Designed miniproteins, single chains, continued (4). Designs and how they scored, part 12

Each design is a single chain, and the fold is of that chain. pLDDT is the mean over its residues in the fold that is shown.

## One batch from the design tools (miniprotein)

Design m12390
Fold by ESMFold2-Fast:
Structure m12390 (fold): chain A 94 residues (1-94)
Amino acid sequence: LQQQLDQLHQQIQQTTDILQRLRLGLQTQQLYVQQGQLDRASRGARLISIALRNLGTPQSLRASDYARLASRYAQQGQGDLALQYLQLGIDSLS
């Protein structure tokens, strides 16, 4: 699982497509939740929220709000809700 996380992180760093980057981010968050690493999941969702906010479009701002909620749910120990809100963020960009 750690090797899988490292590979996903590398792919995220190389990706310029925001939707693909979010999908890879969601996969990383799923692995963190599966491992019980909710602090890392919370931090990851917060970084996604900041990146989306910096794009400054109405769609990206909405997605940023979903990622912010995901960070809060992960921080509260609710990993499944965190993943649901990240998925809503991805869907809002479609």
Scores: mean pLDDT 79

Design m12391
Fold by ESMFold2-Fast:
Structure m12391 (fold): chain A 67 residues (1-67)
Amino acid sequence: MVVVISASSADVKAILARLREVLAARGLDPNASATDIAMALSALSEAEQQAIREELAAVIREELAAL
């Protein structure tokens, strides 16, 4: 069994929505499934992947600080 961070469904959906917005801003399909999003991220440049990682880290850090 893997230990995971407890999060509400709303929090998970909000994070996924932010990911979709970032991908849409980069010209990718905003209706992509989670699997398609992961594949699309792999197809992006390393600079874009790094930018997304930094944005996600900032969002997660902010959410954790608010808890």
Scores: mean pLDDT 65

Design m12392
Fold by ESMFold2-Fast:
Structure m12392 (fold): chain A 56 residues (1-56)
Amino acid sequence: MIPSVEEAARKFIEAMKGDLKESQLPALIAFFREQYPEASEEEIRRAVTRAFREIH
């Protein structure tokens, strides 16, 4: 089962834990845009930033 972009971003950031830096978010967003081309950039950014904020 392919997870939604929100679930995928959340699990990835959880696996990275505190090791993920804010400066790495643009690269992570670009990575998810390639994996989920059907999702909008805004949706991907929202999912990634929300997951990052929940962990930090």
Scores: mean pLDDT 73

Design m12393
Fold by ESMFold2-Fast:
Structure m12393 (fold): chain A 79 residues (1-79)
Amino acid sequence: RREELRRRALELLRRAAKLAKDPEVRSLLTQAIMLLEKGDYEGALSLVQKALKTAEEKGESPEVLELLREALRLIEELL
């Protein structure tokens, strides 16, 4: 159950990182992916929250924003 949520969140974050145009957003998502793989759910949540805020400020696509919001929801369920 938790393994499925973790895998789904990782997939969403990887998609968002590939679609993101801003290098800071991509860097934050790469770090969040590494923390999530290590089981640091609190650290991953913090970085995805920062990535979403930065993505909103930089005018990333609605698709990237939706992927990040869904990933946040799944990571919150892992806590």
Scores: mean pLDDT 87

Design m12394
Fold by ESMFold2-Fast:
Structure m12394 (fold): chain A 80 residues (1-80)
Amino acid sequence: MEEELIRDAAEGMLRVFDEVGLPDSLRERVRRLAEERDLEGLSRLAEEVVRRMNKAVDEADARGLSPGELRELIRERLSG
């Protein structure tokens, strides 16, 4: 049951990261946490990514960016 939750959480995060085009470093962190069976670490990473994405969304809204431009902004702001 926990193994299924870890797998589903990691797969969900990787799918979102791929759709947004986030850097390989974040995908590697997800894979490492899943391999370590660290569900709490995966949850904390998800919260951190969501927080940073929300900040990018707020910036994009303030600048009047399109959905495509928002996607590029998120990609740039979360690259590191």
Scores: mean pLDDT 77

Design m12395
Fold by ESMFold2-Fast:
Parts: structure tokens; C-alpha cells; sequence
Structure m12395 (fold): chain A 68 residues (1-68)
């Protein structure tokens, strides 16, 4: 996987965290935000040819959704 893809994924993780925190602070359901970022990040990993990373991203978001 390229450094550019890794940086983009880290940026998307940070954006997702900020967006989820804002939704929770506003009393809104964060589920649509989590699903939107999951889809984008999985698509990015798959486009990079890294199926293992795509699976790890799905696991991460599944775990995060269970904690919210």
C-alpha cells in the first residue's frame, strides 16, 4: 500500500471521529456518519488492491459501532 493511501485513510479516520463527536454533541444518531466513512475507506483500500486492509477497516467500524 502507498504512503498516500495510508495518509488519506488516517485523514478519513480523523474526520470520522470529529463528525461522530459533533453528531453526539448535537443529540444526533452517528450511525449514518459511521456507515458513510466505512464505505469510503473500504472502497479506497479495495481500489488500492489491499483486501486485508479493507477487512481490517470493516472490523474497526464494527467494533466502534458496538461501543456507540
Amino acid sequence: MSEEVERELLRLFAEAEVAVRRALAAGQDPTPILERYRARMVALAEAAGDAALAAEIERYFDDLARQV
Scores: mean pLDDT 79

Design m12396
Fold by ESMFold2-Fast:
Structure m12396 (fold): chain A 75 residues (1-75)
Amino acid sequence: MLEEKLEEVRRLAEERKLPEELVKMAEAAVIGRAAAGHPPPPAEELLRAVLEAVKKNAELGHSETAEKAVKELEE
């Protein structure tokens, strides 16, 4: 269920002390996939994919949100 996957993502993010912006991006990804009719990925894979995407977008300058999230993660 979508709610269970969101709870898993939040729990893992809290355990890893991820920045709030990254948590919100991961939640948005879960919701987006569910809305498109795709099964949500495992929380660990989702968080890894979000971290990789955020780092790539920050390097390319495509998103201020991604750049800010990467800076918070590095701190």
Scores: mean pLDDT 65

Design m12397
Fold by ESMFold2-Fast:
Structure m12397 (fold): chain A 78 residues (1-78)
Amino acid sequence: SEEKARIHMITLIMTLAKLSEEEAREILENGDEEKLKEIEEKIKKVVEELKKEGEEKARERLEEMRAEAERRIAELAA
């Protein structure tokens, strides 16, 4: 459902940018272009770090980030 996709996106923004739920929701819904650009830059840095660590360590880090996102989604859905 779109609601689950939205919760997932909000959780990813919170996790990657270390923002509160309210801040992440407001950015996603109101389209603060400047803050979205900051989030994109933070994501790019994470991707660059993962590339430097190699494929196997990149997979481990992505799995950890996914687990954290899923934990936060569960908290938001409760």
Scores: mean pLDDT 68

Design m12398
Fold by ESMFold2-Fast:
Structure m12398 (fold): chain A 83 residues (1-83)
Amino acid sequence: MLTKEEAVKELADRFHELLQAGKSYEEMVEELIKTLEELLPKVDDPEFQAKLRKMIEEIRKTKDPREAFQLAARFIAELMKEV
């Protein structure tokens, strides 16, 4: 099981990797959603799991891939501030 701090670090590292890889916004958003979904069952914190689920929901509701990616960046920045 991952701690909240470890999960946030893994998510932030993945986000940085995607930015450097030169992928499309569509591909980056899909990879971020996949990362969030993979982290959910690994975190033993119901409150933090609820935050991750909310992030997935909000990103999926955003139809423009660029805006979805920017929204994900803001959520990750907020999570990093909390740890």
Scores: mean pLDDT 82

Design m12399
Fold by ESMFold2-Fast:
Structure m12399 (fold): chain A 81 residues (1-81)
Amino acid sequence: MKTPTDEELRAAIEFAEVLIHNVLSNPRATPEQLALAEELRRLVAELREALEKGSPQEEKTRIWEELARVVERVLALMKAQ
């Protein structure tokens, strides 16, 4: 398993924010895409809080891995359009 740096975690947050914006700005977004964007928004908030509080690396890594899975799901649905 990869152990991400705080810099990599911040980059993941920035990328997720771009995806959230793209889904929410798309008038053709499906209910599934909107649901995943909301899940992504919650994970971004959790990861930001973990970074702000200096949470244990294991906790930051778990949130990051979950964020990465949701990102992959959003990208797959966007490509299917």
Scores: mean pLDDT 82

Design m12400
Fold by ESMFold2-Fast:
Structure m12400 (fold): chain A 81 residues (1-81)
Amino acid sequence: KEALKEEAEELIKKYTEILKKYGSVLDEETKEILKKAIEGAQLILEGIENDDEELIEKGEKLVKEALEKLIEPLLLGSKLL
């Protein structure tokens, strides 16, 4: 559980950093995906604090869905670099 909490915190840090460093060149859709991933990670943290396994799983699914959508803009983004 500690490891999952650390992973969620690291994800929030990384995605926030991406928004800060590349926000000027990211499409609005990409920024929304990053925000949803951060929201999912926050949901995981809330689930851990409340010992709510269902909430943790919902957060994990949201992060996974956002990550899958995010990888495509990062790899194929015509205006990212």
Scores: mean pLDDT 73

Design m12401
Fold by ESMFold2-Fast:
Structure m12401 (fold): chain A 82 residues (1-82)
Amino acid sequence: SSSLLNQANNLNSQANSLKEQADNLKTLYDIYSSLARGANSVNPSLGLEYQRLADSLRSQYNSLTTQYNDLTSRANDLLSSL
């Protein structure tokens, strides 16, 4: 039905938004993780702060990836019902 197709499209749109957010968080995680390693020998306090930011970003990335997978799965279930 048109309603189920619209629901699936809305879920995929939301999933794509979460995917973009997750990709941005992964990029930031990689940057801060690298900065933490580089700073640790020169400024250990800054290195620790970058590592904490990296850990937080990694957790957020994992959360968004889980949500992305859930929305994509639900969209696929709706499309399979057509």
Scores: mean pLDDT 90

Design m12402
Fold by ESMFold2-Fast:
Formats: C-alpha cells, structure tokens, sequence
Structure m12402 (fold): chain A 98 residues (1-98)
C-alpha cells in the first residue's frame, strides 16, 4: 500500500494533467458535435470514448494518456466550470499535504 502522502501527490499530478488536457478534449468534443449535429450528448460521449479506446488499442496513446483524456471528458460533461472544479479539488488535496 502507498503512503498517504505519495497517494495524495499522485492524485494531484493526475488532476493537473486532466486540467492541462481540457482544451484539447473540449476542441475534439466540439468537432464531434459538428460532425453529428442531431446526436444526443450521451451519443457524442460514446463516440468520443470509442475513439479513445481505439487509439489506446492501436498504441497511439499510452494508458496514462487514455486515463487523462477520459478524466478531462468526464469533467467537461459533468461540471459547469471544469477548470475551477479541478483547481478546487487540487487545492483541497494540497491542503492535506504538510
């Protein structure tokens, strides 16, 4: 089992990478919406997730990149201000470090 401090540092790193990926994922999601104007939000998400799975299977992205991109997609679709939500989560985790 990982020490609590190491687990917190890894969680912070993952959230920071997700935050950095937000603009790229948002741009691709907008492109998918343009390609599928009649699709529901759920259908657009399914298309994006399927695209990421295929890229992962083909070796175009690493497991870490796959997790980061799925994380960014999740924050973009479930939060009104995904960047602020991630910043608040990172800050709360940092406050647990001494």
Amino acid sequence: PKPKKEALLESIKVLEEIKKALPEVQKRLEEIRKEHPDASEKELLDIFVKELIEKYKNGEITPEEYITLIGALTFLTNNEDPEKTLEEMIKKLEEKLK
Scores: mean pLDDT 82

Design m12403
Fold by ESMFold2-Fast:
Structure m12403 (fold): chain A 84 residues (1-84)
Amino acid sequence: VLEQLRARVTATLVHWAKTLDLAQLRAVLDKLVAIAEEALKTPIGADIARAVSDALRDAAKATPDPEKKALLAEAAARLEALAA
């Protein structure tokens, strides 16, 4: 269910924010946004993009590093714009 997807993606993003540097985090977030954009072409894609965007917002709230927090929030905003 989408709630499980959101929770799992949030946990993964929080782990990435703790373990990856800024350049690595930006690179994986760019790939995640690209995958979610491709998923928007499918019937369930909007629900997936929303769950991932919500997970990015949740991960940003849990991330104390201001630059990493900004990258997560920016990725969420990009997905929100694509799903609009």
Scores: mean pLDDT 82

Design m12404
Fold by ESMFold2-Fast:
Structure m12404 (fold): chain A 82 residues (1-82)
Amino acid sequence: SPEEGFLELLATFDEGVAALRAIAEDESVPREVRERVVEQVRGTIELLKQLKPLLPPELQPQAEELIARLEELLAELEKILA
């Protein structure tokens, strides 16, 4: 269900964000791979925006918080790759 998928994402969110940030900040990783991390973050934001209206009302604030945190991460990653 959308709720089950969202709860799994929520449970692993901080770990996933830390992993993506570590890859994007690692200058030993090829630029192409680091740019793909940026695209994955952008894709996840769009997916969460589409998923949010399908969630129970009590979970929608959590979805908005994750979207905001990913938009902040996206801005940080775009600066790293500038």
Scores: mean pLDDT 85

Design m12405
Fold by ESMFold2-Fast:
Structure m12405 (fold): chain A 76 residues (1-76)
Amino acid sequence: GREIIEKTIAEVEELVKKGEESPDKEEALKLYEEAIKLLKEAIERIRYENIGTREDLEKLEKLLKEVEKKKKELEE
């Protein structure tokens, strides 16, 4: 069950890296939005299916905050 959490973290980190490396603001925004969507889906799944640990949930919530901040800073 925890493998989906680890995969989600890896996918989110890749999306964030691509967004940070993108010179296109619109592309970066779409990548951050995809990362946010994946994180929200994973967090809700953990809460409903009781998958993973409190530490896993905290890691996902921290990543969500970081990605949301990056998106907000990119929006003018």
Scores: mean pLDDT 79

Design m12406
Fold by ESMFold2-Fast:
Structure m12406 (fold): chain A 78 residues (1-78)
Amino acid sequence: EEEYEKAREELLELAKTDPVLASARIVGLVLRGIGYLLDGKYEEAAKAFRTAAEVARAMGSPLYDTLEKLAEEAEKKA
């Protein structure tokens, strides 16, 4: 949890200075979350999707709703 909290803070700062790189990092978090889902690590997947959703929402991305739903589904399976 602490790892994802720090990543969220760093990504929010990056979004202000380099939004393209911040978007690429969000994609990386989503891919990591999918990897955790495939491994049955639902708690870790939920944290990855929650972090990605929070940053996407701060950037005004419409993807935040989809990422929130992915986090909720992962939490339900955890």
Scores: mean pLDDT 77

Design m12407
Fold by ESMFold2-Fast:
Structure m12407 (fold): chain A 63 residues (1-63)
Amino acid sequence: LQQQLDQAATDIAQQRLNGASQSTVSKQIKDTAKKLGVPASDVRAAADRQLARLQGITVPPPA
């Protein structure tokens, strides 16, 4: 589960960097949350962490 969540979060973060609309990002978060059986807030938090990591703002822990 954690690895799938991390991969989905990374994909969402890259979509945001590629200029995806807020609506598209929100839909991906909800769809991912339903598929993985986790809260949408967890998916959003993971995506925010991956986005920050890709931008070099902070180094998130592996778990």
Scores: mean pLDDT 74

Design m12408
Fold by ESMFold2-Fast:
Structure m12408 (fold): chain A 92 residues (1-92)
Amino acid sequence: MKEVEERIKELAEKEAEARMTLYAYYELKIGLPEEVIKEAKETIERARRELEELIEKEVPKEEQEKWREEYEKLVEEKLKEIKEELEKEAAA
């Protein structure tokens, strides 16, 4: 169980970082190379694929939806942490 939780957290952190890159480009209009944007999108797709493979192999069918919801929550929490760190650096 802990190994599944740790891996889900790792995948969520990777997705959150990639989503933050896309947020900076599309919402904040920060100029980034096309290759960086493509890598961010590929990272999200890979994390989502690895999540589904992990859930299907390691998690009982009745608990699979719970772990998908936990993943979404972890992604959102990590995005908040990244935003807070960036705001703190901008203030310093």
Scores: mean pLDDT 80

Design m12409
Fold by ESMFold2-Fast:
Structure m12409 (fold): chain A 98 residues (1-98)
Amino acid sequence: SEKSSRSSGALISMVGSSVDARITGDQKVAEMKKSKSKKKKEELLQDAQKEMDKQLEEAKKNAEIAKEDPESSSAGDNALKNTEETIEEELKKAKEVL
């Protein structure tokens, strides 16, 4: 169960998670802007938070896999930080639309 090849796959997955977080966030913000109801905007914000939590958990799991290879550990930590920062920025944009 200890294989360095898994750390490379985890790093690729974490890069995807950051991109997916931006796409999902921008899509939810666009949907919120089209809505005229504050309740609907709050519902969309809750949905966005649920999706972001899922992406963050996936990124955390991938960062732990990357730590199995000492050479990938730093890159994994940086990728996780980038994903967390992207999620915070996208959720802030969504809250501004409320």
Scores: mean pLDDT 74

Design m12410
Fold by ESMFold2-Fast:
Structure m12410 (fold): chain A 71 residues (1-71)
Amino acid sequence: ASLADKAISYALGAALEAKTPEAKALALRAAQHMEAGDPESAVRDLEAALKVEPENEGLKKALELARQVVE
């Protein structure tokens, strides 16, 4: 599996565990951006989601992997 596939998996997992509808929507949108080949937009959405849920480990890991896919 690629780094993008792992980032998508963590973003989807984070969305399922999200406590707020805002973080859930941002995580799902980030996964969609990764699937579309736009990791830069995914990073922005994951950073926004982490501001809402800073302790969500799935969002932290998804962001780490998405940043590795950028470039």
Scores: mean pLDDT 84

Design m12411
Fold by ESMFold2-Fast:
Structure m12411 (fold): chain A 124 residues (1-124)
Amino acid sequence: DRYKSAIERLLELAERAKDASDEEVEELLREFGMGYDQFLYWVRKFKASFKTLLPLYLYSLLKSLGVPEEEIKEILEKLYEVEAKNLEELLVKSVLKLDPSLSEEEARKIVEEFLKEMEERLKK
């Protein structure tokens, strides 16, 4: 199954990215190709690094590949070793863990704007 293979490769990329530099994360995402242009748009819009926004990219791709939101939440909790009551809080905590220089308010604004754009894209 093409989608199962893509999910497995995406999770392998995510694990590799944990110990990678921002430049290495950008290269991994460019080589993977799926959703790269959309992710580059978010990096530019939020003025953040590829590594910092990786949890948002993973959420976007897993959702586009048909993974249920509860399963995505479990995947992200395991990957970033964070726990939260809902997906939005989980994404905020994951972003803050990857970039502790951000305030909680800044991270929350990034996640809220990202989720709003994702919702608008899914209405088509």
Scores: mean pLDDT 80

Design m12412
Fold by ESMFold2-Fast:
Structure m12412 (fold): chain A 97 residues (1-97)
Amino acid sequence: MELSEEEKKKIKEIVEEGSAAARAVVAKGEREGRPEEGLELAARIEEIAKKLVEAILNKDEEEAKEYEKRFEELKREAGLTEEDLEEGRREMEEEIA
């Protein structure tokens, strides 16, 4: 199926942010002595990111908007700082590059 350039960019951004956020919550859990909690949060972040990507692929704008909101809420609940997210992004980029 053909995706618009905007849809491709948005999907890439969601996948990258989801991966970075998941890595950040795992690292935070390890630092705080709660590795299981970090892994559970990472799994939830990845699940919501996948649902958001699926909604975009299906061109369901309402569902995409709902999952985007849930994704942002989950990152907020995890207590991720901008520094945590930057660390996760660097780790992801170093591994892929």
Scores: mean pLDDT 77

Design m12413
Fold by ESMFold2-Fast:
Structure m12413 (fold): chain A 95 residues (1-95)
Amino acid sequence: SKEEALRLLEEMIRLVDEAIARSTDPEKKQLLEQAKEHLRRAIEALKAGRYDEAVVHVNEALDLFEEAYTPEDQELYRRIVELHDRLVEVIHRLA
């Protein structure tokens, strides 16, 4: 459902905020802020019924998380990947 996809996007944004708060690396924080911006654009696309565009933004956010990844983030990263996979599945069911 659209409501489920929105909840998953909000959860991903919360995990990104946690990663930002825990980091001392300014380059990593910049990548995570960009990932967060893509998740916000995914919310806008989803609300507008542009499901393919929403998936593109969600995938770009995951790519940025992967670029920002350090071993200390292993547990948080696993949660982000799980949410990404569930979110893409939910959005594809809407299209």
Scores: mean pLDDT 87

Design m12414
Fold by ESMFold2-Fast:
Structure m12414 (fold): chain A 76 residues (1-76)
Amino acid sequence: SSKLEAVKKALQEAVQALVDQGQDDLALQASQAASRGMSKHPEQVTKLLKQLAEAAKQGDIQKVQQLIQQLQQLAS
């Protein structure tokens, strides 16, 4: 599925950005939330993951945490 491929690519970019910032625990949380939400909300998960990667690259940990919370809400 092209939508699931987009999620996978966005997740890889977000995880890499978080790992590059030494945020391994946040990378795990983002991965778990995205995996749970991706089947029902692939477009929303992709958008949040792209924003997460950008926030991580900027070192905005507060925004990263907010975006992970939004991903977790989609997974519920």
Scores: mean pLDDT 87

Design m12415
Fold by ESMFold2-Fast:
Structure m12415 (fold): chain A 77 residues (1-77)
Amino acid sequence: SRAERAKREKELLERTLNPSAEEQAEIQRVLDEAEALIKQGKYDEAIEVVNRGLERFPFDTALNAALLKAAVLKVVP
């Protein structure tokens, strides 16, 4: 329902604003893996890695920025 969707989105946003140390470490691992793939020119693999991270942390600004970076570099390397 709309109310249940709004509650889930609020909970995801609150966790994004106040991530646990474990959640922060998971996000950083995804970012590090994506950056290593970008450095290797493996942009499609970097996009896949970031998208998997975004399934768990859809509102994380660093993951969304990494997705944009990989997508741009894929078309204008």
Scores: mean pLDDT 81

Design m12416
Fold by ESMFold2-Fast:
Structure m12416 (fold): chain A 73 residues (1-73)
Amino acid sequence: LSPEMQAHADAALLMMMVTVLEKHPAPLSDEELQRLIETLRALVARIKAAGVPENAPAIARGEAKIAELEAQL
C-alpha cells in the first residue's frame, strides 16, 4: 500500500473503532484503556503523516476520543 492508501485505510479503521466505542461503552481496565489509547494514537500519527486533507475529520474524531479516554485514567 502507498502511504496515502494506508492513511485512507487507517482513517476508516479509526472511524470504525471510535463508532464502536461510542455505541458500546464498556468498563475497561487501566491496562486495556492504556493499550487502546496507544493504538488510537498510533493510527492518528500515521494518518497525520500522510498529510491527506480529506482525513482531517477522522483525525479530529480520533483525537477527541483519545482525550476522553485519557480523562478516564
Scores: mean pLDDT 80

Design m12417
Fold by ESMFold2-Fast:
Structure m12417 (fold): chain A 95 residues (1-95)
Amino acid sequence: MRLPKDLVEALELLAERLRDPSLSAEELRELLLEADTLLGIAQIKAYLNLLTEREKEAIERLREALEEVARRTEDPELRRRAEELARLAEEVLNM
């Protein structure tokens, strides 16, 4: 797995994109897959005590965006996945 050099920018851009209520189910599914990948990288960094304060702030914004997606989506599978990813973000922040 290749770790991105600017994880903050990737997390912030994703959180902003997730807040777009006009996203199709397909687009939302792809963004949630990206969230899973980025949170996996963040979890590894947190475990290694390499997670910066800027990265933690970006993860918090992503968590809030994922909770917003879970509240607004009509797709029960996408809702469940967004809830799972928001929970993963919370766990990373508490490591």
Scores: mean pLDDT 85

Design m12418
Fold by ESMFold2-Fast:
Structure m12418 (fold): chain A 74 residues (1-74)
Amino acid sequence: GAEEAIKLAEEGKREFEEGRRLLASGDVSKISEAIGKILRGIGLLFEGYLLAKKSSEEALKKVREIAEEAGIKL
């Protein structure tokens, strides 16, 4: 439902932002971890988006707002 979609989007945003922060650090030893977090974050945001589309317009709007806060347009 809507709650699950929002939770997936929030988890995706967190993973994506952590990955972007690690990548921005320039620490070569963290590149693998950073890329993994970025990809996981994108995947979770997309899952949340698809689940929200099947739930309600309000859930879809909230998931899009969460993605936009991370710099991702859905």
Scores: mean pLDDT 87

Design m12419
Fold by ESMFold2-Fast:
Structure m12419 (fold): chain A 61 residues (1-61)
Amino acid sequence: AERAGMAAAVGALAGGASAEQAQRAGQNTYKSGKDGGETAREGALAGGAGERGAELAHRLV
């Protein structure tokens, strides 16, 4: 959960999301209780990241 949450936040930032959106993406991913690249990707997308940020989040886990 922690690793996927951090990856989702970083991916969201890299994809052009604001710091606030990235923080929300990380928190939502952490709260899901799941780990793995797919969870990080979904978290980044939910936080406002585009496809590029979602791909990066997936790769960071």
Scores: mean pLDDT 72

Design m12420
Fold by ESMFold2-Fast:
Structure m12420 (fold): chain A 74 residues (1-74)
Amino acid sequence: MDGYNEIQKEVDELVSQGYSRTVAFYAVLIKGMLDSGLTEEQAKSAIIGYLTRYKSREEAEKIAEEALKLAKEQ
């Protein structure tokens, strides 16, 4: 899908601008969710749900919060 290449380039661009790859990756995903009609709360909850499989809730919430903030600025 063409969308995959777009996401990959957006992530690489953000990383080159000094953002961490983790935050950049989830920011691009959140932006896609928001563009698809999800609310900010729904997008954030989806990312937290995924990250809590590998991270503490506190770390997951912090990453999701930073990613949502960056997504809204893009």
Scores: mean pLDDT 78

Design m12421
Fold by ESMFold2-Fast:
Structure m12421 (fold): chain A 75 residues (1-75)
Amino acid sequence: SYEEAVKRGREAARRAEEASFPLVAAELRHEADELEKAYQAGDEEAARRYMERVENGVRLAETLLASREAAKAAQ
């Protein structure tokens, strides 16, 4: 659901910020906020577009977090 996507996006942004990816976190928070505004306004087209952006942002954040953990383990 859109509401679940917003929650996932905001959680991924928090984790990205904690891992020192502040630009990824800021972009993902912005996209999640725009998704929330879109579905609350009943703008289904905008909501679907921002949901895709949030899902892509979550995947990017997860990839960066995995890479950071791998780098720490290699030290």
Scores: mean pLDDT 84

Design m12422
Fold by ESMFold2-Fast:
Structure m12422 (fold): chain A 89 residues (1-89)
Amino acid sequence: SPSDQSQRLRRISDGVARVLGPDSSLALTSLGNSYYYSGDYQSSAQYYQRAIQSDPNNSVSWYNLGQSLQQLGQTDLSQQYFQRSQQLS
């Protein structure tokens, strides 16, 4: 079920945070991914924003934030973050 998959992804992201630290950009991106694939785009965007604050050069987090914002209907902001991701790649 979607809730079972979301819970499994959450456990994986929690494991990454345990190894790398909860504020690491990779751990925050992994947690954002778990929310994104559960359809919680608002929470995913919040975690991707925190990942960018931890590591502004993480192009993946910029791209994923753009995708979350696109799902939330924030098209102009989404385009800006996709552009930023491309500049860092």
Scores: mean pLDDT 82

Design m12423
Fold by ESMFold2-Fast:
Structure m12423 (fold): chain A 117 residues (1-117)
Amino acid sequence: VEALKQQALAELDKIRSSLDVLRRFLEENGLESASRQELEERSEEVKAALEVIEQSLETLRKIIKELYTLGALSLTEYIAGQLTLIGMEFELSLPLTLENLDALDGEIDALEDLFSK
């Protein structure tokens, strides 16, 4: 259980670092909004960051399910965690803005609380 929680926290750190890559790119290029396709076409570093986020979200989905199966999460916590991941995936499918990236940081904070007990 503790190893899974530590892994989840490490995956959240990867997402935070990758979101910082996206935020920096938007700021440095003076972009108020950019589609995922536009970002990936303009920067290999941004493309790699988006791939890391996708892989980490999928890993977190599996960890949340496993923690629930082991009785480490209540049904309410399991549902909340899965809905947060679905929300993050949806936000990342929309044109990215600095406001959306800040919202994703808030969702990461909620997941960190979930895994920290």
Scores: mean pLDDT 84

Design m12424
Fold by ESMFold2-Fast:
Structure m12424 (fold): chain A 74 residues (1-74)
Amino acid sequence: MEKKIEELLKIVGLVETLTGEKIESLEEFFALTEKHSDDPEIAALKEVAEKLYSSLSEEEKKELNKRLKEIAEK
């Protein structure tokens, strides 16, 4: 369970590195990846993230959002 959340957090961090933009929520992540959908690296990361996210339970989704907020506040 935690491994999927960690994988998603890693993907978010990679997109932040590639775009130079800060991601504070999963909604911002998907909006940013859509904005950069012409970038094949970002498009691939979006696809992997969508598959991982759709496989998460409600508890895992809540923990992911909590982790993203904590990282963004730092």
Scores: mean pLDDT 78

